# Designs tried in a protein design run: designed miniproteins, single chains, continued (3). Part 58

Each design is a single chain, and the fold is of that chain. pLDDT is the mean over its residues in the fold that is shown.

## One batch from the design tools (miniprotein)

Design m10006
Fold by ESMFold2-Fast:
Structure m10006 (fold): chain A 74 residues (1-74)
Amino acid sequence: SAELAEMERRKTQLTTEALMKIIEKKGIEAAIEFSNRLVEIDKEMNELKKEGASLEEILKEFEKRVEELMKEIE
């Protein structure tokens, strides 16, 4: 659906921008840690989807988790 495609586009943009900032400030090892923890966040988002969460709720939670992860790594 168009809504699902828009959500995935926004997720990709958010994670790409975050990853670039982590590489610039902390280097490659921090970027690997960020990427590994993103896999865990994606698994949690898939579980929320299975539990009946809306795409808007999933996107909001994903944005929050990525922002928190960036603060921990920065």
Scores: mean pLDDT 81

Design m10007
Fold by ESMFold2-Fast:
Structure m10007 (fold): chain A 93 residues (1-93)
Amino acid sequence: SVEQEIQLRLQMEAGVLDVAVAVLLRLGEISEEEANKINEMVDEIIRRADARDFEGALRIIRELAEYLLKSDNPTLRKLGKNYLELIEEIEAA
């Protein structure tokens, strides 16, 4: 179903971001504060999606994308663009 495809895509993108944040934090390229904020937003997205609050999840994904795009780190900015594309795909479905 489209719902299952959206949930799978959200889990996959969350996994990519989780790995990137962990690596960047270990390398000292981002702060613990930035990493914690990203992780909190990802957890909220998953929580809302699990509750079938997809409109709420999309709002947090947009906030996450905007936060990532403002980062000094080019990897996080690229991931922010990926999340904006994900929003467009979900809203079109």
Scores: mean pLDDT 83

Design m10008
Fold by ESMFold2-Fast:
Structure m10008 (fold): chain A 91 residues (1-91)
Amino acid sequence: ETLEEVHEKIEEEAARLVAELREEGLSPVEMARRLLEEAEKASGPEKGAYMLAALDAYVRAVEEGAAPEEIEEVRKRIQELLDKETEKFNK
């Protein structure tokens, strides 16, 4: 019921998925794509958590020297999801 409780539970769930993907040996770009797919299928605060995890993976992809095209693709998808989410709740 509290925002703190919801936020912590959501962060823990997203972190668990990130740990699983990392254990599978996925690259940061692949992790970002997987997390974006989960965000697209999720709703409410879970969607936000997956998007934050995707942003973290995106940052790591940039640091690791992933191709600019792949980085831009992931960034665009994150922006599209954010825009659609805010548009949905925008009056």
Scores: mean pLDDT 75

Design m10009
Fold by ESMFold2-Fast:
Structure m10009 (fold): chain A 76 residues (1-76)
Amino acid sequence: NEKDLLVDLAPNQVHALVAGIYLKAPGTNVDKAEEALQQLSSVLGQDRVVAEINAAGEEFNMPEEKRQHFVQLASS
C-alpha cells in the first residue's frame, strides 16, 4: 500500500528534504525538494508534515524564520 509505505517513511522523507534544503547539501535541487515536500503534504496531510518539519527544526536548532518557511511550503 503506497500510503502505508509513505506513512512509515514520512519522518525520514520530511527530515531528508528539510535537511537537504536547510543545509544546502551538494546536489540538492531546492525547487524539486520543495515540490516533493508539498506533494508529501498533499498525500499525508498538512498537520502530519508540519509536525515532522517541527521535529527536524528542533533537531537542527533551526531559526524560527526558516522553520516557518518550511511550514508555509507544507501549507501551500
Scores: mean pLDDT 72

Design m10010
Fold by ESMFold2-Fast:
Structure m10010 (fold): chain A 92 residues (1-92)
Amino acid sequence: MEREEIEKLVEKFADKEWLEANSPEEAAERLRAEQAALAANAEALREAAAEIEEAYKNKEDLEKNLSPEGLHLLRVGANAAELARLKGEAAA
């Protein structure tokens, strides 16, 4: 991945505290590990993908209506999908 793409993923995925503790490269590896964990539940991930996309577009309202765990899962899922997209574009 390009450095610019890694920086974007880190900004979306990690909080400021996490960014201070880790480099962008380490953040990318962490994202890949979480994407692999999500891929282990591929059926649920695929079903949730559309809901995550819609929810991500309305994230301001969701922050008030979702639990902290729900918000974390939403952000992880959205970033996993974006990471897969970037890999697809890089391969093309």
Scores: mean pLDDT 54

Design m10011
Fold by ESMFold2-Fast:
Structure m10011 (fold): chain A 82 residues (1-82)
Amino acid sequence: LPPLPGLTPLEQRVLELLARKPMTVDEIAEELGVSKETVQRIVDRLLERGLVRKLPGGFYAVADADEVRAGTERLIAEAKAA
């Protein structure tokens, strides 16, 4: 994920973690050593900006409309091919 201007270092760290794999607020808080309340506020701001998506089960992932769609379609195609 390229660095985005106008984000705090902590917001960038959250995006970098989510770019690797979907994570819950609890998992992000544990990984970064910050409170769940702090992570929730960051995630809410990133959702408002359209930079992350909420997934089923309380997971969050980086929002890139084309990459998220292409990645999901690939996973479905690979599951059908296996």
Scores: mean pLDDT 71

Design m10012
Fold by ESMFold2-Fast:
Structure m10012 (fold): chain A 100 residues (1-100)
Amino acid sequence: MLKEVEERIREIEAEVKAEVAGFDPNNPADRARALELVERGIRRSLELLIEAGLAKLLGEEVSEEEKTRTLTFEIDGVTLTLTVSRDDEDVLHGSISYEE
């Protein structure tokens, strides 16, 4: 990776980590905000990688019935899938899987 992209991704990670450190995991509103901040951080990091030519967005799929959004992208020959889902409380849940 380019050092500038890596440094900016580390800054995004640190910002998210600092913002969520004071949240109460038993408070649904704090959980929702933490998950939104994490999703936003992942999205911004992905955008930086795509802009730098280090990642390719292969597809985006939205399912209104399942309340899910799936992003498929490639970084350095590795295919990664990010799935974000919402529960009935409008809380975002994310998972990342990869294939080598």
Scores: mean pLDDT 66

Design m10013
Fold by ESMFold2-Fast:
Structure m10013 (fold): chain A 84 residues (1-84)
Amino acid sequence: GVEEAEKLFEEGVKKLEELGYHDVAEEARESYEIVKESEDISKRIGAILRVMGLQIDAELKGDHEAAEALKKVLEGLMLLLKSK
């Protein structure tokens, strides 16, 4: 449900903030809002793909903690998408 999506999203965002990635955390919040509020499937998918790109970039740079946090954000966004 939406509550499970929000919990996973919050866990990821909190971890990003703890790691000092405040700009990435802010982008994650923007993406969550788009997936939650937009009726445009292309905008919702675009927001998810943006977070996916951030996760892949973090993994390629060897920042496994940031990648793990972004994976939780992504899991939350995917659960939220299923509720629309």
Scores: mean pLDDT 85

Design m10014
Fold by ESMFold2-Fast:
Structure m10014 (fold): chain A 92 residues (1-92)
Amino acid sequence: SLEERKEEVLELLEKNFEKLPKDFTKEKFENLKKVMDGMLEVAPEKVVRETLAALYKLATGASNREAGEKFGVSPAAVSKALKRLKKLFNIK
C-alpha cells in the first residue's frame, strides 16, 4: 500500500538523518510527515508516488531513474518533485 511505502521512506529518512542536508532540520522532518499524511488523504496516487520517489532519492542518494523505477514514476517526475520539496521546505 502507499501507506506502507510512506512508512518505509520515512524510516529511511530517519535512519539516514545525519547524512541529509544540514538545513533539513528535525522540525522540517516533522512537518514533512504531516504533509505526507495529508497527501495520502487527498492527493492523486501518482502525486504521492512522485513525492515518495523524491524522498527515497533524498534518503538514499539513489538516481532519478532508480527512485522512479521503485515508485513507478518517470526520472523527470522524480527530479521535479525533489525540486518542489526542497523549495517548499527551504532545503538546498
Scores: mean pLDDT 88

Design m10015
Fold by ESMFold2-Fast:
Parts: C-alpha cells; structure tokens; sequence
Structure m10015 (fold): chain A 60 residues (1-60)
C-alpha cells in the first residue's frame, strides 16, 4: 500500500538520524498530534520514530 511504502522510506531516513535528532522528532510529532489530533499516518510515524530511537539507545 502507499502507506507501507511511505513508512518504509521513513524508516530508512530515521535510521540515518542521530539519537538527538530522533528525540526532537518524537517530541515534535507528539506536539503535532496533540494540536491537530491523531491520524493513522501521524500515529504510525510516531510509533516508527520511537521504535528506531529505542533501538539506537539499546546499541549504545
């Protein structure tokens, strides 16, 4: 699906980010969702960003 293709591209981009950049992105996504409400895409992007962040922290 278009969503799955977009999320796969997002994953590759997120994997190139630093821990600090991912922390900023996670906060920005949470703030965006709080202000505008959740959508399937915004929730999936937040979950993906949190997953990548946790994985990078575990590799320290």
Amino acid sequence: SHMDELLERARKLLEKMTIEQLEILVRSLRDYIARHGPTPLSVALLELAEEVLEKKRAEL
Scores: mean pLDDT 87

Design m10016
Fold by ESMFold2-Fast:
Parts: structure tokens; sequence; C-alpha cells
Structure m10016 (fold): chain A 75 residues (1-75)
């Protein structure tokens, strides 16, 4: 899907403060899977997105691993 293709624009480690279409795609897919509320969809990788993905085991204090996020969000 177009959202999944946009995820590939993200860095290998997604840190708080990263912005762009890849972050929007990530937050939209997380919302569709029930991990984020609709109000959390944005173009900014904020603390809420970070904390949610860390709670799911996809990273640590340094950031979220793109490969882990892609695996979680696979259809």
Amino acid sequence: SELEEKLLTLPDVIKVGVTGEGVYALSKLLQEKGYLPESAISNVFDQTKHDTLIALGLGDESGVRLVAALTLLAP
C-alpha cells in the first residue's frame, strides 16, 4: 500500500522529533491497528508515538527500530 511504501522513507532508528509523510503513514497504520487514537495521527514522531511503540517492544530510549515497526504493521 502507499502507506507502507512511505514507511520506507523513515530512518532505521526513529527518534522523537522526526517529521514527514513516513511519520504520518506510521501513525495512521498504528491507529488502524488500534494502537493509537485518531487524535494522535500527525506528521511528527512525538513522545506519545515513541512511548506506545516502546510499550509494544519495538525499541528503547534511543528510538524505535524501523524493521520491528514494519513487522508489527505487516498485513
Scores: mean pLDDT 82

Design m10017
Fold by ESMFold2-Fast:
Formats: sequence, structure tokens, C-alpha cells
Structure m10017 (fold): chain A 77 residues (1-77)
Amino acid sequence: DAAFEARLLPAARPAWEALSDEERRLAVEGFEKMLASPAFADLTRAVVGVRLPDGRVLAIHVVRRDGRWEVTAIRLL
């Protein structure tokens, strides 16, 4: 997803490139659910946890800078 990739900071890119197509899709869906959630509307920092089918968790670290959410890190747990 080109729109999501534009939000990746350089430090997050190697982890994103290592994800499978399905893991990338789930990461984008989790991020979009965060954007749609009232619980995150007034936050400037968050961690989005995405459950994978194999039981692992993607932790997507995000910060809001100048009104825009940026992805600072992606960790597979």
C-alpha cells in the first residue's frame, strides 16, 4: 500500500520489507482501524497491536507529527 508506505520512517522500513503480503495487509488494516477509532483521535503517540493467524503480534509504533501519523517502528513479537 503506497499510502501506508509513505508514512514509514526509514528506521521502520527494513521490518516492513521483511513482512509477507498478508502481514503487510493486516498491518495496514490495523493502522486504518486506529485512524477510524475515537479512542485514538486526540493521541499523538500509540502502539497498534495486530494479531496474526499464527498467534504472533505485529506491534506498529506510530507518532503524530504536524497533524500526520508516521510509523516509527514495526516489531514482530
Scores: mean pLDDT 82

Design m10018
Fold by ESMFold2-Fast:
Structure m10018 (fold): chain A 92 residues (1-92)
Amino acid sequence: MVEELRKELEELNKRAIELGKEAVEALERGDYRTAAEKLREVAEIAERMAELLLRLAEAGGLPREEAERAARLLRELAERLRELARELEAKA
């Protein structure tokens, strides 16, 4: 159901924000390993959100064009976050 997809997206968004905050706090302390781990978790959430947005569009809960644009940006974000995580691990 559309409501179930929206609820899952909302929970994933909240988790991504908290993990992003933890990553920034780890970076500020020079804890590059923890920062890399948190960024990878955010990347996984971004990919899951991209899948759910496309499913939400299929269910009629979001315009397809909007979902496709958002999914593309989330996948680009996931790749960039994984790249940053690799750079941070190299510094650890």
Scores: mean pLDDT 88

Design m10019
Fold by ESMFold2-Fast:
Structure m10019 (fold): chain A 79 residues (1-79)
Amino acid sequence: MTDQQRAQTLVDMTQSGTMTPDQARQLVSGMSDQAVMQMAQMIGDNPTASPESVSMVQSAILQTQNNGGQSINIISSSR
């Protein structure tokens, strides 16, 4: 599975609200920092994303970044 496929899967799941915290962590952990940033921007640009699913993805990013990367935040225009 490519980074783009992981990113698209996360975006689709944030729209449907069917994502689990474990699945979010597994998908995020398999992605590069660049792919995570692109995915975060896609979610932030999507006004139909579930706030709960966005929070799950943000938590997964923070957990992954705490292990050695830069802090990446999802910025939503519907804040």
Scores: mean pLDDT 71

Design m10020
Fold by ESMFold2-Fast:
Parts: sequence; C-alpha cells; structure tokens
Structure m10020 (fold): chain A 135 residues (1-135)
Amino acid sequence: SLLDKVREAAREAERLWFEAYIKLANNEPLSDEEIKEMVDAAKRAIDLVLEYALEKGLITPEEAEQIRETVDKLKEAILSKKPREEIMKIFDELVKLLNRVLERAKAGLSPEDYRVVERAIEAAIGLLDLVIRQL
C-alpha cells in the first residue's frame, strides 16, 4: 500500500540519519555524495507523504505542489552550497508547510495511520536538519 511505502521511506531516512550521526560522532565529515543521498531520502519520504495525503483528501494539489517546489528549492540550495542563512530560511518555510500537513493528518486519519505520517515527516525533517547543521 502507499502507507507501507511511507513507512519504508521513514525507516530509510532514520537509517541514514543514524549512520550520519555515528560518522559525525567519530569526527568524520559527510561527503557530498552522502549529503545528496540524505537529501534525496528526505525528499522521497515527503513526496510519498504528499501522495498519501492527496489520496486521503487531506491537502489540495496546489498545496502539494507548493511543498514539492519548496523541497526542490531546498535541495538545490544545499547541493549548490548557498549561504547557510538562505538554506535555513527555505528549511523553516518547509517545516511550516509540513506542520500544516501534520495538522490535517491528525484531524483526518486514524491514530495509527497518523503515527506513520508523523514519523515520516519527523524523519525527513531530522535528516535535513542534520545535513544543514554540517554546512
């Protein structure tokens, strides 16, 4: 199911976060390839959450497109090594948009299904935060 794909994407994002955290704890920097993989995993988790939210009628296509554009803008800013202040501004806007999705999910889904969506969004945000903190 689409929800199972959301759960799998959340687990992958959590795995990459833990692997990156261990490297950083051992004073080993993240490579550009690892940063790209982490950003791509966060994007995958968010994209699947948006597909699920659209299927459940929790968000509009226009709201989903705004979030996707913000994710793509953040990815471009990170990978092109824009100033940290610019990256943080885009990240803060993304977090606000994702929190609105969580509010709709909490109201519109069962508690069990909501927990899957919440975990995926939290994993994606955590992964992006860890990447940005290294820039």
Scores: mean pLDDT 92

Design m10021
Fold by ESMFold2-Fast:
Structure m10021 (fold): chain A 61 residues (1-61)
Amino acid sequence: MAQQLVDQGNQLYKQGKLEEAKEYYEKAASLGDLQAVANLIRVLVELGKDDEAMKLQQQLN
């Protein structure tokens, strides 16, 4: 289930739809997918939300 959300987020990310990609990664991350959390951190950095990205990175460790 989480893998399908990550795949959809990746497709949106490739299209430059960063906000939509973020929503799918957030859904997958809420299901406990660590890959989705890592992808979410990358999207947040690209959106200029470095503070949110740093918070998530601290939670991963």
Scores: mean pLDDT 79

Design m10022
Fold by ESMFold2-Fast:
Structure m10022 (fold): chain A 71 residues (1-71)
Amino acid sequence: NADRLYEEADRYIKEGKANEAVELAIQLANMGDYDRAIEVARKAGEAGADPVLVTAAYLIAIGTQLDKEIA
């Protein structure tokens, strides 16, 4: 579930697995947890994740949220 992915993403960031944390941010966005997806992507970026992956995660989270709210 989203809570488990969020916990695992925090663990990955602490372990230096910043790029893997971005993958979990994308999964959070796909589950509808846009706020935590954006938060995880930001934290992963601060931890040294690839800027291209971080940008992609932000776009996925924002795009998925807009698709849900704007028919």
Scores: mean pLDDT 80

Design m10023
Fold by ESMFold2-Fast:
Order: structure tokens, then sequence, then C-alpha cells
Structure m10023 (fold): chain A 81 residues (1-81)
């Protein structure tokens, strides 16, 4: 269901947020990790909106945003000194 997919996106985004925050504990000036935090938070908001609206477009926007958050986290991990 749309609600189950949205809940999955929220769970994945929360895990990603925790990883990005751990990078920021080591390297607080890592702008890519800061961006990953922002994108993960936006994913949670969009997925919660999708649950409320029941709209497939809102779910797709959340999925796109999660993808961008994953890319940003991956880049942050590569840049970690």
Amino acid sequence: SLEEEAKRLIEEAKELLKEAQKILEIDPNNTVAQNAVKLAQETIELAEKAIKTGNMKDLLEAEIQLGLARISLGVAKLELK
C-alpha cells in the first residue's frame, strides 16, 4: 500500500539521517553530510505528507528525495578525512 511504502521511506530516511549525523560528529564542517541531513529530513516530511494525502505524486517526490539523500551520504562518506 501507499502507506506501507511511505513508512518504509521514513524508516530508511531516519537511518540515513543517523549516519549523516555520525559523520558530522567527526567532521562538523562536512557540507555534503549537512546536505544529506537536510535531504533526509525533507524525505520524512514528504513521506508523511504522502500518508496524509494518499497521493502517489507525494510518494514519488519522497522517493526521489530519498535517492538524493542516499547520493549525498555516499559522497560525504568518500570525503570523510
Scores: mean pLDDT 88

Design m10024
Fold by ESMFold2-Fast:
Structure m10024 (fold): chain A 82 residues (1-82)
Amino acid sequence: SVEEELKRIIEEIKKIIEEIKKSKDLEEKEKLLEEAERLALEAEALIKANPEVPQELRREVIMLEAEITLLRMLLYEEKKEQ
C-alpha cells in the first residue's frame, strides 16, 4: 500500500538523519544528505499523487523535510570553515 511504502521511506530517512548526526566526515555527511533529500522528494511525490494519505504521515514528511533542510544549511557552514 502507499501508506506502507511511505512508512518505509520515512523510517529510512530517519535512519539516514541519525547517521548524519553521528558522522564526523564531511564527504560522508554530503552523500547521506543527498540520499535523504532524494528519499524526501520520493515521499513528496507519493503524497502529491495520493491525496488519501493520512494527515499524520504528511506531517511527518514535512517535519523530516525541515530537518533535512536544517542539516543541509549546517553542512554548508561546516564546509566554509575548511
Scores: mean pLDDT 88

Design m10025
Fold by ESMFold2-Fast:
Structure m10025 (fold): chain A 104 residues (1-104)
Amino acid sequence: MEKAIEELEKLLEEISGLLKEIADDLESRGRVREATLVLAMNIAFKTSILTHIRTKDFDGAIKELDDLKAWLLDMQKKYNLPESAVNRILELIDKMKEILEKMK
């Protein structure tokens, strides 16, 4: 269990870093409002998902990851986000969900 939580926290930190890279890309293209939104959502999702993991609410963590995925895909469609960063975040979400399902 401890190793699984450490792995989840590491994967979530990688997602957070990639969201920051997406915000930096948006800002470089003059999309300052959208960049600020991505940074705000990064803090909100990271805090919520970590809280669910640390309280062993694995269903809540999975739901938050699904909400993050839906939001990211909507942002990708509207703002042409970096495809490599989006695809990596989606892969990391799927890995986290697989670990969380095994912890139930």
Scores: mean pLDDT 88

Design m10026
Fold by ESMFold2-Fast:
Structure m10026 (fold): chain A 87 residues (1-87)
Amino acid sequence: DALARAAEIEEAAMERLRELAARARPEDVRAVVAAMVAAARALADSPDEIARAAAALRAGAEKARELGLEEVAEVLAEAARELEALG
C-alpha cells in the first residue's frame, strides 16, 4: 500500500521536524510547516499522486536551505526521496 507507506514516511519526517522546531525560530518553523502541509494536501487531493507530495517536500527542502536550516532541509529531502522510491 503506497499511500500507507507515504503516510509513514511523512509521519517520521514530521517527528524529526518537531524535534528541530523546538530549537528553531517561529518564522523558520512556519516555512517548514507550510512545506509539510503542502505535501499532505497533495496526497489528500490526489491519493495516487505521491510524486506531487515528493515535489512539495523537495521545494520545502530548497527553501529550508535558503533559510540556513540545513538539518530541516536534509529531513525534507530524505522524505522526498523515500516518497519517490514508492512510485
Scores: mean pLDDT 70

Design m10027
Fold by ESMFold2-Fast:
Structure m10027 (fold): chain A 82 residues (1-82)
Amino acid sequence: SAEKARQMTLELFKKWKEAYEYVKANKETLVDKPIEEIKKLGDYAISYLLMSSNSDGVKAIKEAKELAEFIEKIIEERKQKE
């Protein structure tokens, strides 16, 4: 049904937004999380950035790139502790 599809899309987008807000608020502690959780949070946050902006795609791409580089750095630092 159209209503069910709409609700599922809104719930997914909400999860992406929550991941983005979490990453922004918890940058300093993110390195202490399991690598799988860091990757999932990063993927969701980047998805939110790329899908939420229609008016300034260049700004969204830049922020997504900076976030991706930040997540990669955290994963590298986490691996160095193993």
Scores: mean pLDDT 78

Design m10028
Fold by ESMFold2-Fast:
Structure m10028 (fold): chain A 80 residues (1-80)
Amino acid sequence: LKKKFEEELKKIEETSTVVSGGGITVRILPDGSISVSFDKSVPSEDVTKVMLTALKARQEGLSVEEMAKKIQEVLDELKA
């Protein structure tokens, strides 16, 4: 059971696009679903900015690749 679950998680990791920066990690699944995780020290304004960027890209019908690029740009800005 545990081994099968880990194998499915690995497949999701291999097929999903992950971008990270400034203590925030965003995972984009092949179906366009977005998962955001962040460290407790990250300001809520930064998390909100990343989430809004991800939602806006999804509304525009962008590919996973294009969504990842836009999110990474915002994450890079938060490092500055």
Scores: mean pLDDT 74

Design m10029
Fold by ESMFold2-Fast:
Structure m10029 (fold): chain A 62 residues (1-62)
Amino acid sequence: GEEELAKIAADNLIAAGADPKAAEEGGRLAAKAYLKGNEKAASEAGRYGYYGDLEKAREVAK
């Protein structure tokens, strides 16, 4: 479900060098956007999660 996808996204961001806390939030937002069919928002939320910019991650996931 969404939680499993969020964990996979977060784990991938952490493996790429992201901060774990930022990766968890970014991965969660990316998974939610992806399940709604918004691939652009999912990609951008993951990218901002990688950089630790959670405010922007939340903005693009709206």
Scores: mean pLDDT 85

Design m10030
Fold by ESMFold2-Fast:
Structure m10030 (fold): chain A 59 residues (1-59)
Amino acid sequence: AQAKVDAAIAEVRAAGEASGVVYDYLPRPSTADGKLASPEVIDRMREALLAQIAEDAAA
């Protein structure tokens, strides 16, 4: 669980930094969803954040 959370946070952070959106989306949803969230919740949150970052980068 923790390793999956760490991996998801790292990936979202890297995507955010690449798009110039350093912290707006990255730590808040991850922190709110918790360090011990279920794998399914982590996957959903990661996908949602990556999609949001991609849209923000395109707009």
Scores: mean pLDDT 58

Design m10031
Fold by ESMFold2-Fast:
Structure m10031 (fold): chain A 80 residues (1-80)
Amino acid sequence: SSMEQLQQLFQQMQQQFEVVQDPSASLEEVRQAVDQMQTLYDEAIDLASSQPELTPEQKEMLRQMVDMLVQAMNILRERL
């Protein structure tokens, strides 16, 4: 189902976000993790765009994904 696919992308994004939040991670590891999070978000938006209508649950999950991506980009920016 589209919810199961979105949940899988969300879990993968959480895994990358853990790398971004790891204080032992190198700048290059954080950069690669942010790049992967951007790719995962793009896939989630593409999946959402293929649906005739998004459920409130799907909309909330996408909102949480963009919040994680923004936080990750801010962490990367602070380390540049």
Scores: mean pLDDT 88

Design m10032
Fold by ESMFold2-Fast:
Structure m10032 (fold): chain A 109 residues (1-109)
Amino acid sequence: SVAERREEIERRAEEEYEKMDEEQKKAIERAVEEVRPIAEILEEENTTEVRAQLLALALVKAEELDPRLAPIVELIREQIALELGRERLTREELEEWAEEARRKAEEKR
């Protein structure tokens, strides 16, 4: 069932990615660029937790830049939950992880 769920998420993600226009792809690139300074501060903490928090920050920022990315953000959230052995990862938890990335970077400055 885990393998079947992974396959379904991958199929849906491919469908959403194929629907993306140039503006949506540019929003993702901008989100990654805005997260880069925070990622550089947290570079020494190359743990699964920090990577997940940085990914959460990029996803939240991408959706803020282009709300049409919400479906793909939800699919990536489902994929993260599956990889962690969890039934779900809520939108609230994703936002909390994004805030934790910012907090950790601020504490190191």
Scores: mean pLDDT 80

Design m10033
Fold by ESMFold2-Fast:
Structure m10033 (fold): chain A 58 residues (1-58)
Amino acid sequence: MAEEAARALAAGDGERAQPAIDTAGKSNGYEDTVEAARAALAGDPERAAELLQRAISK
């Protein structure tokens, strides 16, 4: 789920990735990371994807 969302963000499709970002923030407590990814999505989808990948990579 989140990995697929990160790929969508990198491709510039933030709308498709937003549900996974919301789910990650709600369930895992990585609110700081998902909020940063959400903010970057508006200006830098590539950075948003990288931040999301970091949240799920561990």
Scores: mean pLDDT 61

Design m10034
Fold by ESMFold2-Fast:
Structure m10034 (fold): chain A 110 residues (1-110)
Amino acid sequence: NPKLEEAEKLAEKILENQKNSFINREAALAVSLAKVYGEEAYDQVLVMMGLLVGLEQGADREQLLRGLAEAIRELRKLLSPEVVEKLLELLAKAFGLEEALREALRLAEE
């Protein structure tokens, strides 16, 4: 997959430049994959990462899950289902919030 190869190179560059413990390989790859597909997808993944950080910190779960559902709906307008699934898988692994992302995905289906 050429776009996944591009995303992996960009993720390596992010990890080299930032040496940031808050950005693991899976998070860097998710951001990079979205960016390869375009700035709008990139912006939505950054929104999702902010909401996932909020969930880790125990902030307003209901509002954050609704925000994640909206970001998923926006990604679905921009990207194929397979790319959305890959991004959600990477974000779930990055944050260890598989349950929260599955609930947000259910809310996005509505």
Scores: mean pLDDT 81

Design m10035
Fold by ESMFold2-Fast:
Formats: C-alpha cells, structure tokens, sequence
Structure m10035 (fold): chain A 95 residues (1-95)
C-alpha cells in the first residue's frame, strides 16, 4: 500500500472505532484501534521525512494510550485526538 492508502485505511478504522465506542462496544473499538496502530507503524517504516515521522510517532502514542484506557470518556477523547493527528499527517503528505 502507498502512504496515502495506509493513511486512508487508518482514518477509516479510527472512524469505525469511534462508532463502536459510541455504541458501547469497547472491545471492537480497541481491536480497530490496534489495527490502525499497525498501519501507522507500517507508514513509519516507509516514511523518510523526519517531520512526518514525528507526527506518525505521536499518533501511535495516542493510540497506545487509547488501548490502555479503561475509561470510556478517555477512550473517546484519545480517539478524537488521534483523528486530529491523522489530519495533520494527511496535510503534510498532500502537495
């Protein structure tokens, strides 16, 4: 997959995770977050730009916090924060 395709799939998984969390299905939300994190790790291996890499690493950290969370409100907040971080990555990848 290209970096843009990996980002699109990560954004899609994060949106599905938010929907699952809103439905009270935290197990499904966390499975989707784990998959999104794996896609971001693949992006990090392919990306050479240090500035973009730093934002990807920050997003991975946010998703790791979401996976460790036991509070539904904190999970929702972290998923929204990750969404903003993915938008920052997208902006930097677009010419």
Amino acid sequence: MSLEELLEEAERLLLEALRAANAGDYATAKQLVARARELLEEMLEKEEDPEIREIIEKAIGTLEQALASTDPAELARLLLAAGVELQEIRKMLEE
Scores: mean pLDDT 86

Design m10036
Fold by ESMFold2-Fast:
Structure m10036 (fold): chain A 107 residues (1-107)
Amino acid sequence: SNIKKAVELADKAIELLRKAAEIARKAGYDKVAESLERLAEYVEKTKEAILNGDRKQVRLSVSRAVGALIRAIGEIIDQGWTPALEQALKLATQAIKLLDQAIDLAK
């Protein structure tokens, strides 16, 4: 089903975001890691909303996820670019692409 595929994509997005947060944290960038962990929480809420057919909650959780991503990018800019932060952002960007695909399938 489209819902099953959407959930699988959301689960992969959560996995990538948690990996991105771990990379940032191990490199000593706690604020970036916290922002990425917050992003993962909003993706998890989006997954729950998809499973419940709650379109209003999907829109709200996605809006919050975008806000968390912007915050994470801001923290990276403030701390300066490093290879670890570039890798974390690449994983977060891939996760957002998977989330977008999940939302499209859940329509």
Scores: mean pLDDT 88

Design m10037
Fold by ESMFold2-Fast:
Structure m10037 (fold): chain A 100 residues (1-100)
Amino acid sequence: MEKEFQEVVQEAVQKALEGSLTDEEAEEYQAKLKKLADPKRLEEIKEKLKELEKKYSDVFDELSEEELKELAREVARFLQEAFGLSEELQERILEQALAE
């Protein structure tokens, strides 16, 4: 299960980065990811993201630059672990998403 989920995510990301991913293929990959995702795993991911969002929302303006960078790293690490993306693919996704 986990490996299949990671393979589908990596394939979809690679095609998107190459500019060869069509809208139809994107919908197919999303459907596959929903079927491969363990409901318990999705609940854990949602709870963790909810905790991080609450922490950011409640104290965001009071955090130092160093603390904000640490939180950003924790979020990035969690996303790598949750989606099983390689560091190279994750960096490319973040650079493209944040730059565009």
Scores: mean pLDDT 61

Design m10038
Fold by ESMFold2-Fast:
Structure m10038 (fold): chain A 57 residues (1-57)
Amino acid sequence: AAEEAERYARKAAEAIRAGDSAAAQRYGLLSKQFADRAEKEGPEEGERARRAADAGG
């Protein structure tokens, strides 16, 4: 869950830099969904996933 959130956050960040708002929104949503799952599995994993999402956007 956390690793997938980080992967999609990275893709979202790249899409933002490229100016592709549609791809950024899609990857950002996926990152948030995996971050939500990581948070339900454990607060430490959730915080890691949130940090990745924040760094990506």
Scores: mean pLDDT 76

Design m10039
Fold by ESMFold2-Fast:
Structure m10039 (fold): chain A 81 residues (1-81)
Amino acid sequence: SAAEAARRAAEALVAAAEREGGLPGGQATKIAMEAGGSNPGAAVGVGAWEEARRRGHAVITPEDARAGAELAVAAAEKGQA
C-alpha cells in the first residue's frame, strides 16, 4: 500500500539523516524514492525538506526527517500521497 511504502521511505530517510548528520533535499528525496517508490518516496522526501526549510535549516536534520516523514505517512493513510 502507499502507506506501507511511505513508512519504508520514512525509515530509510531517518536512518540516512542520522548516519550523515544532515541531508541535502535532493539526496533525501532520492533515498526516500529508492526505499518507498517514486510517488510515496517523493512525498516523504519533499515533506522532510519542507519541514527543514520551515525550521530555517539548510539541510534535513534527523528531527526534520522524522517530523516531515510522519506527516507524509499520515497523508498517505488518508489517500493524499
Scores: mean pLDDT 80

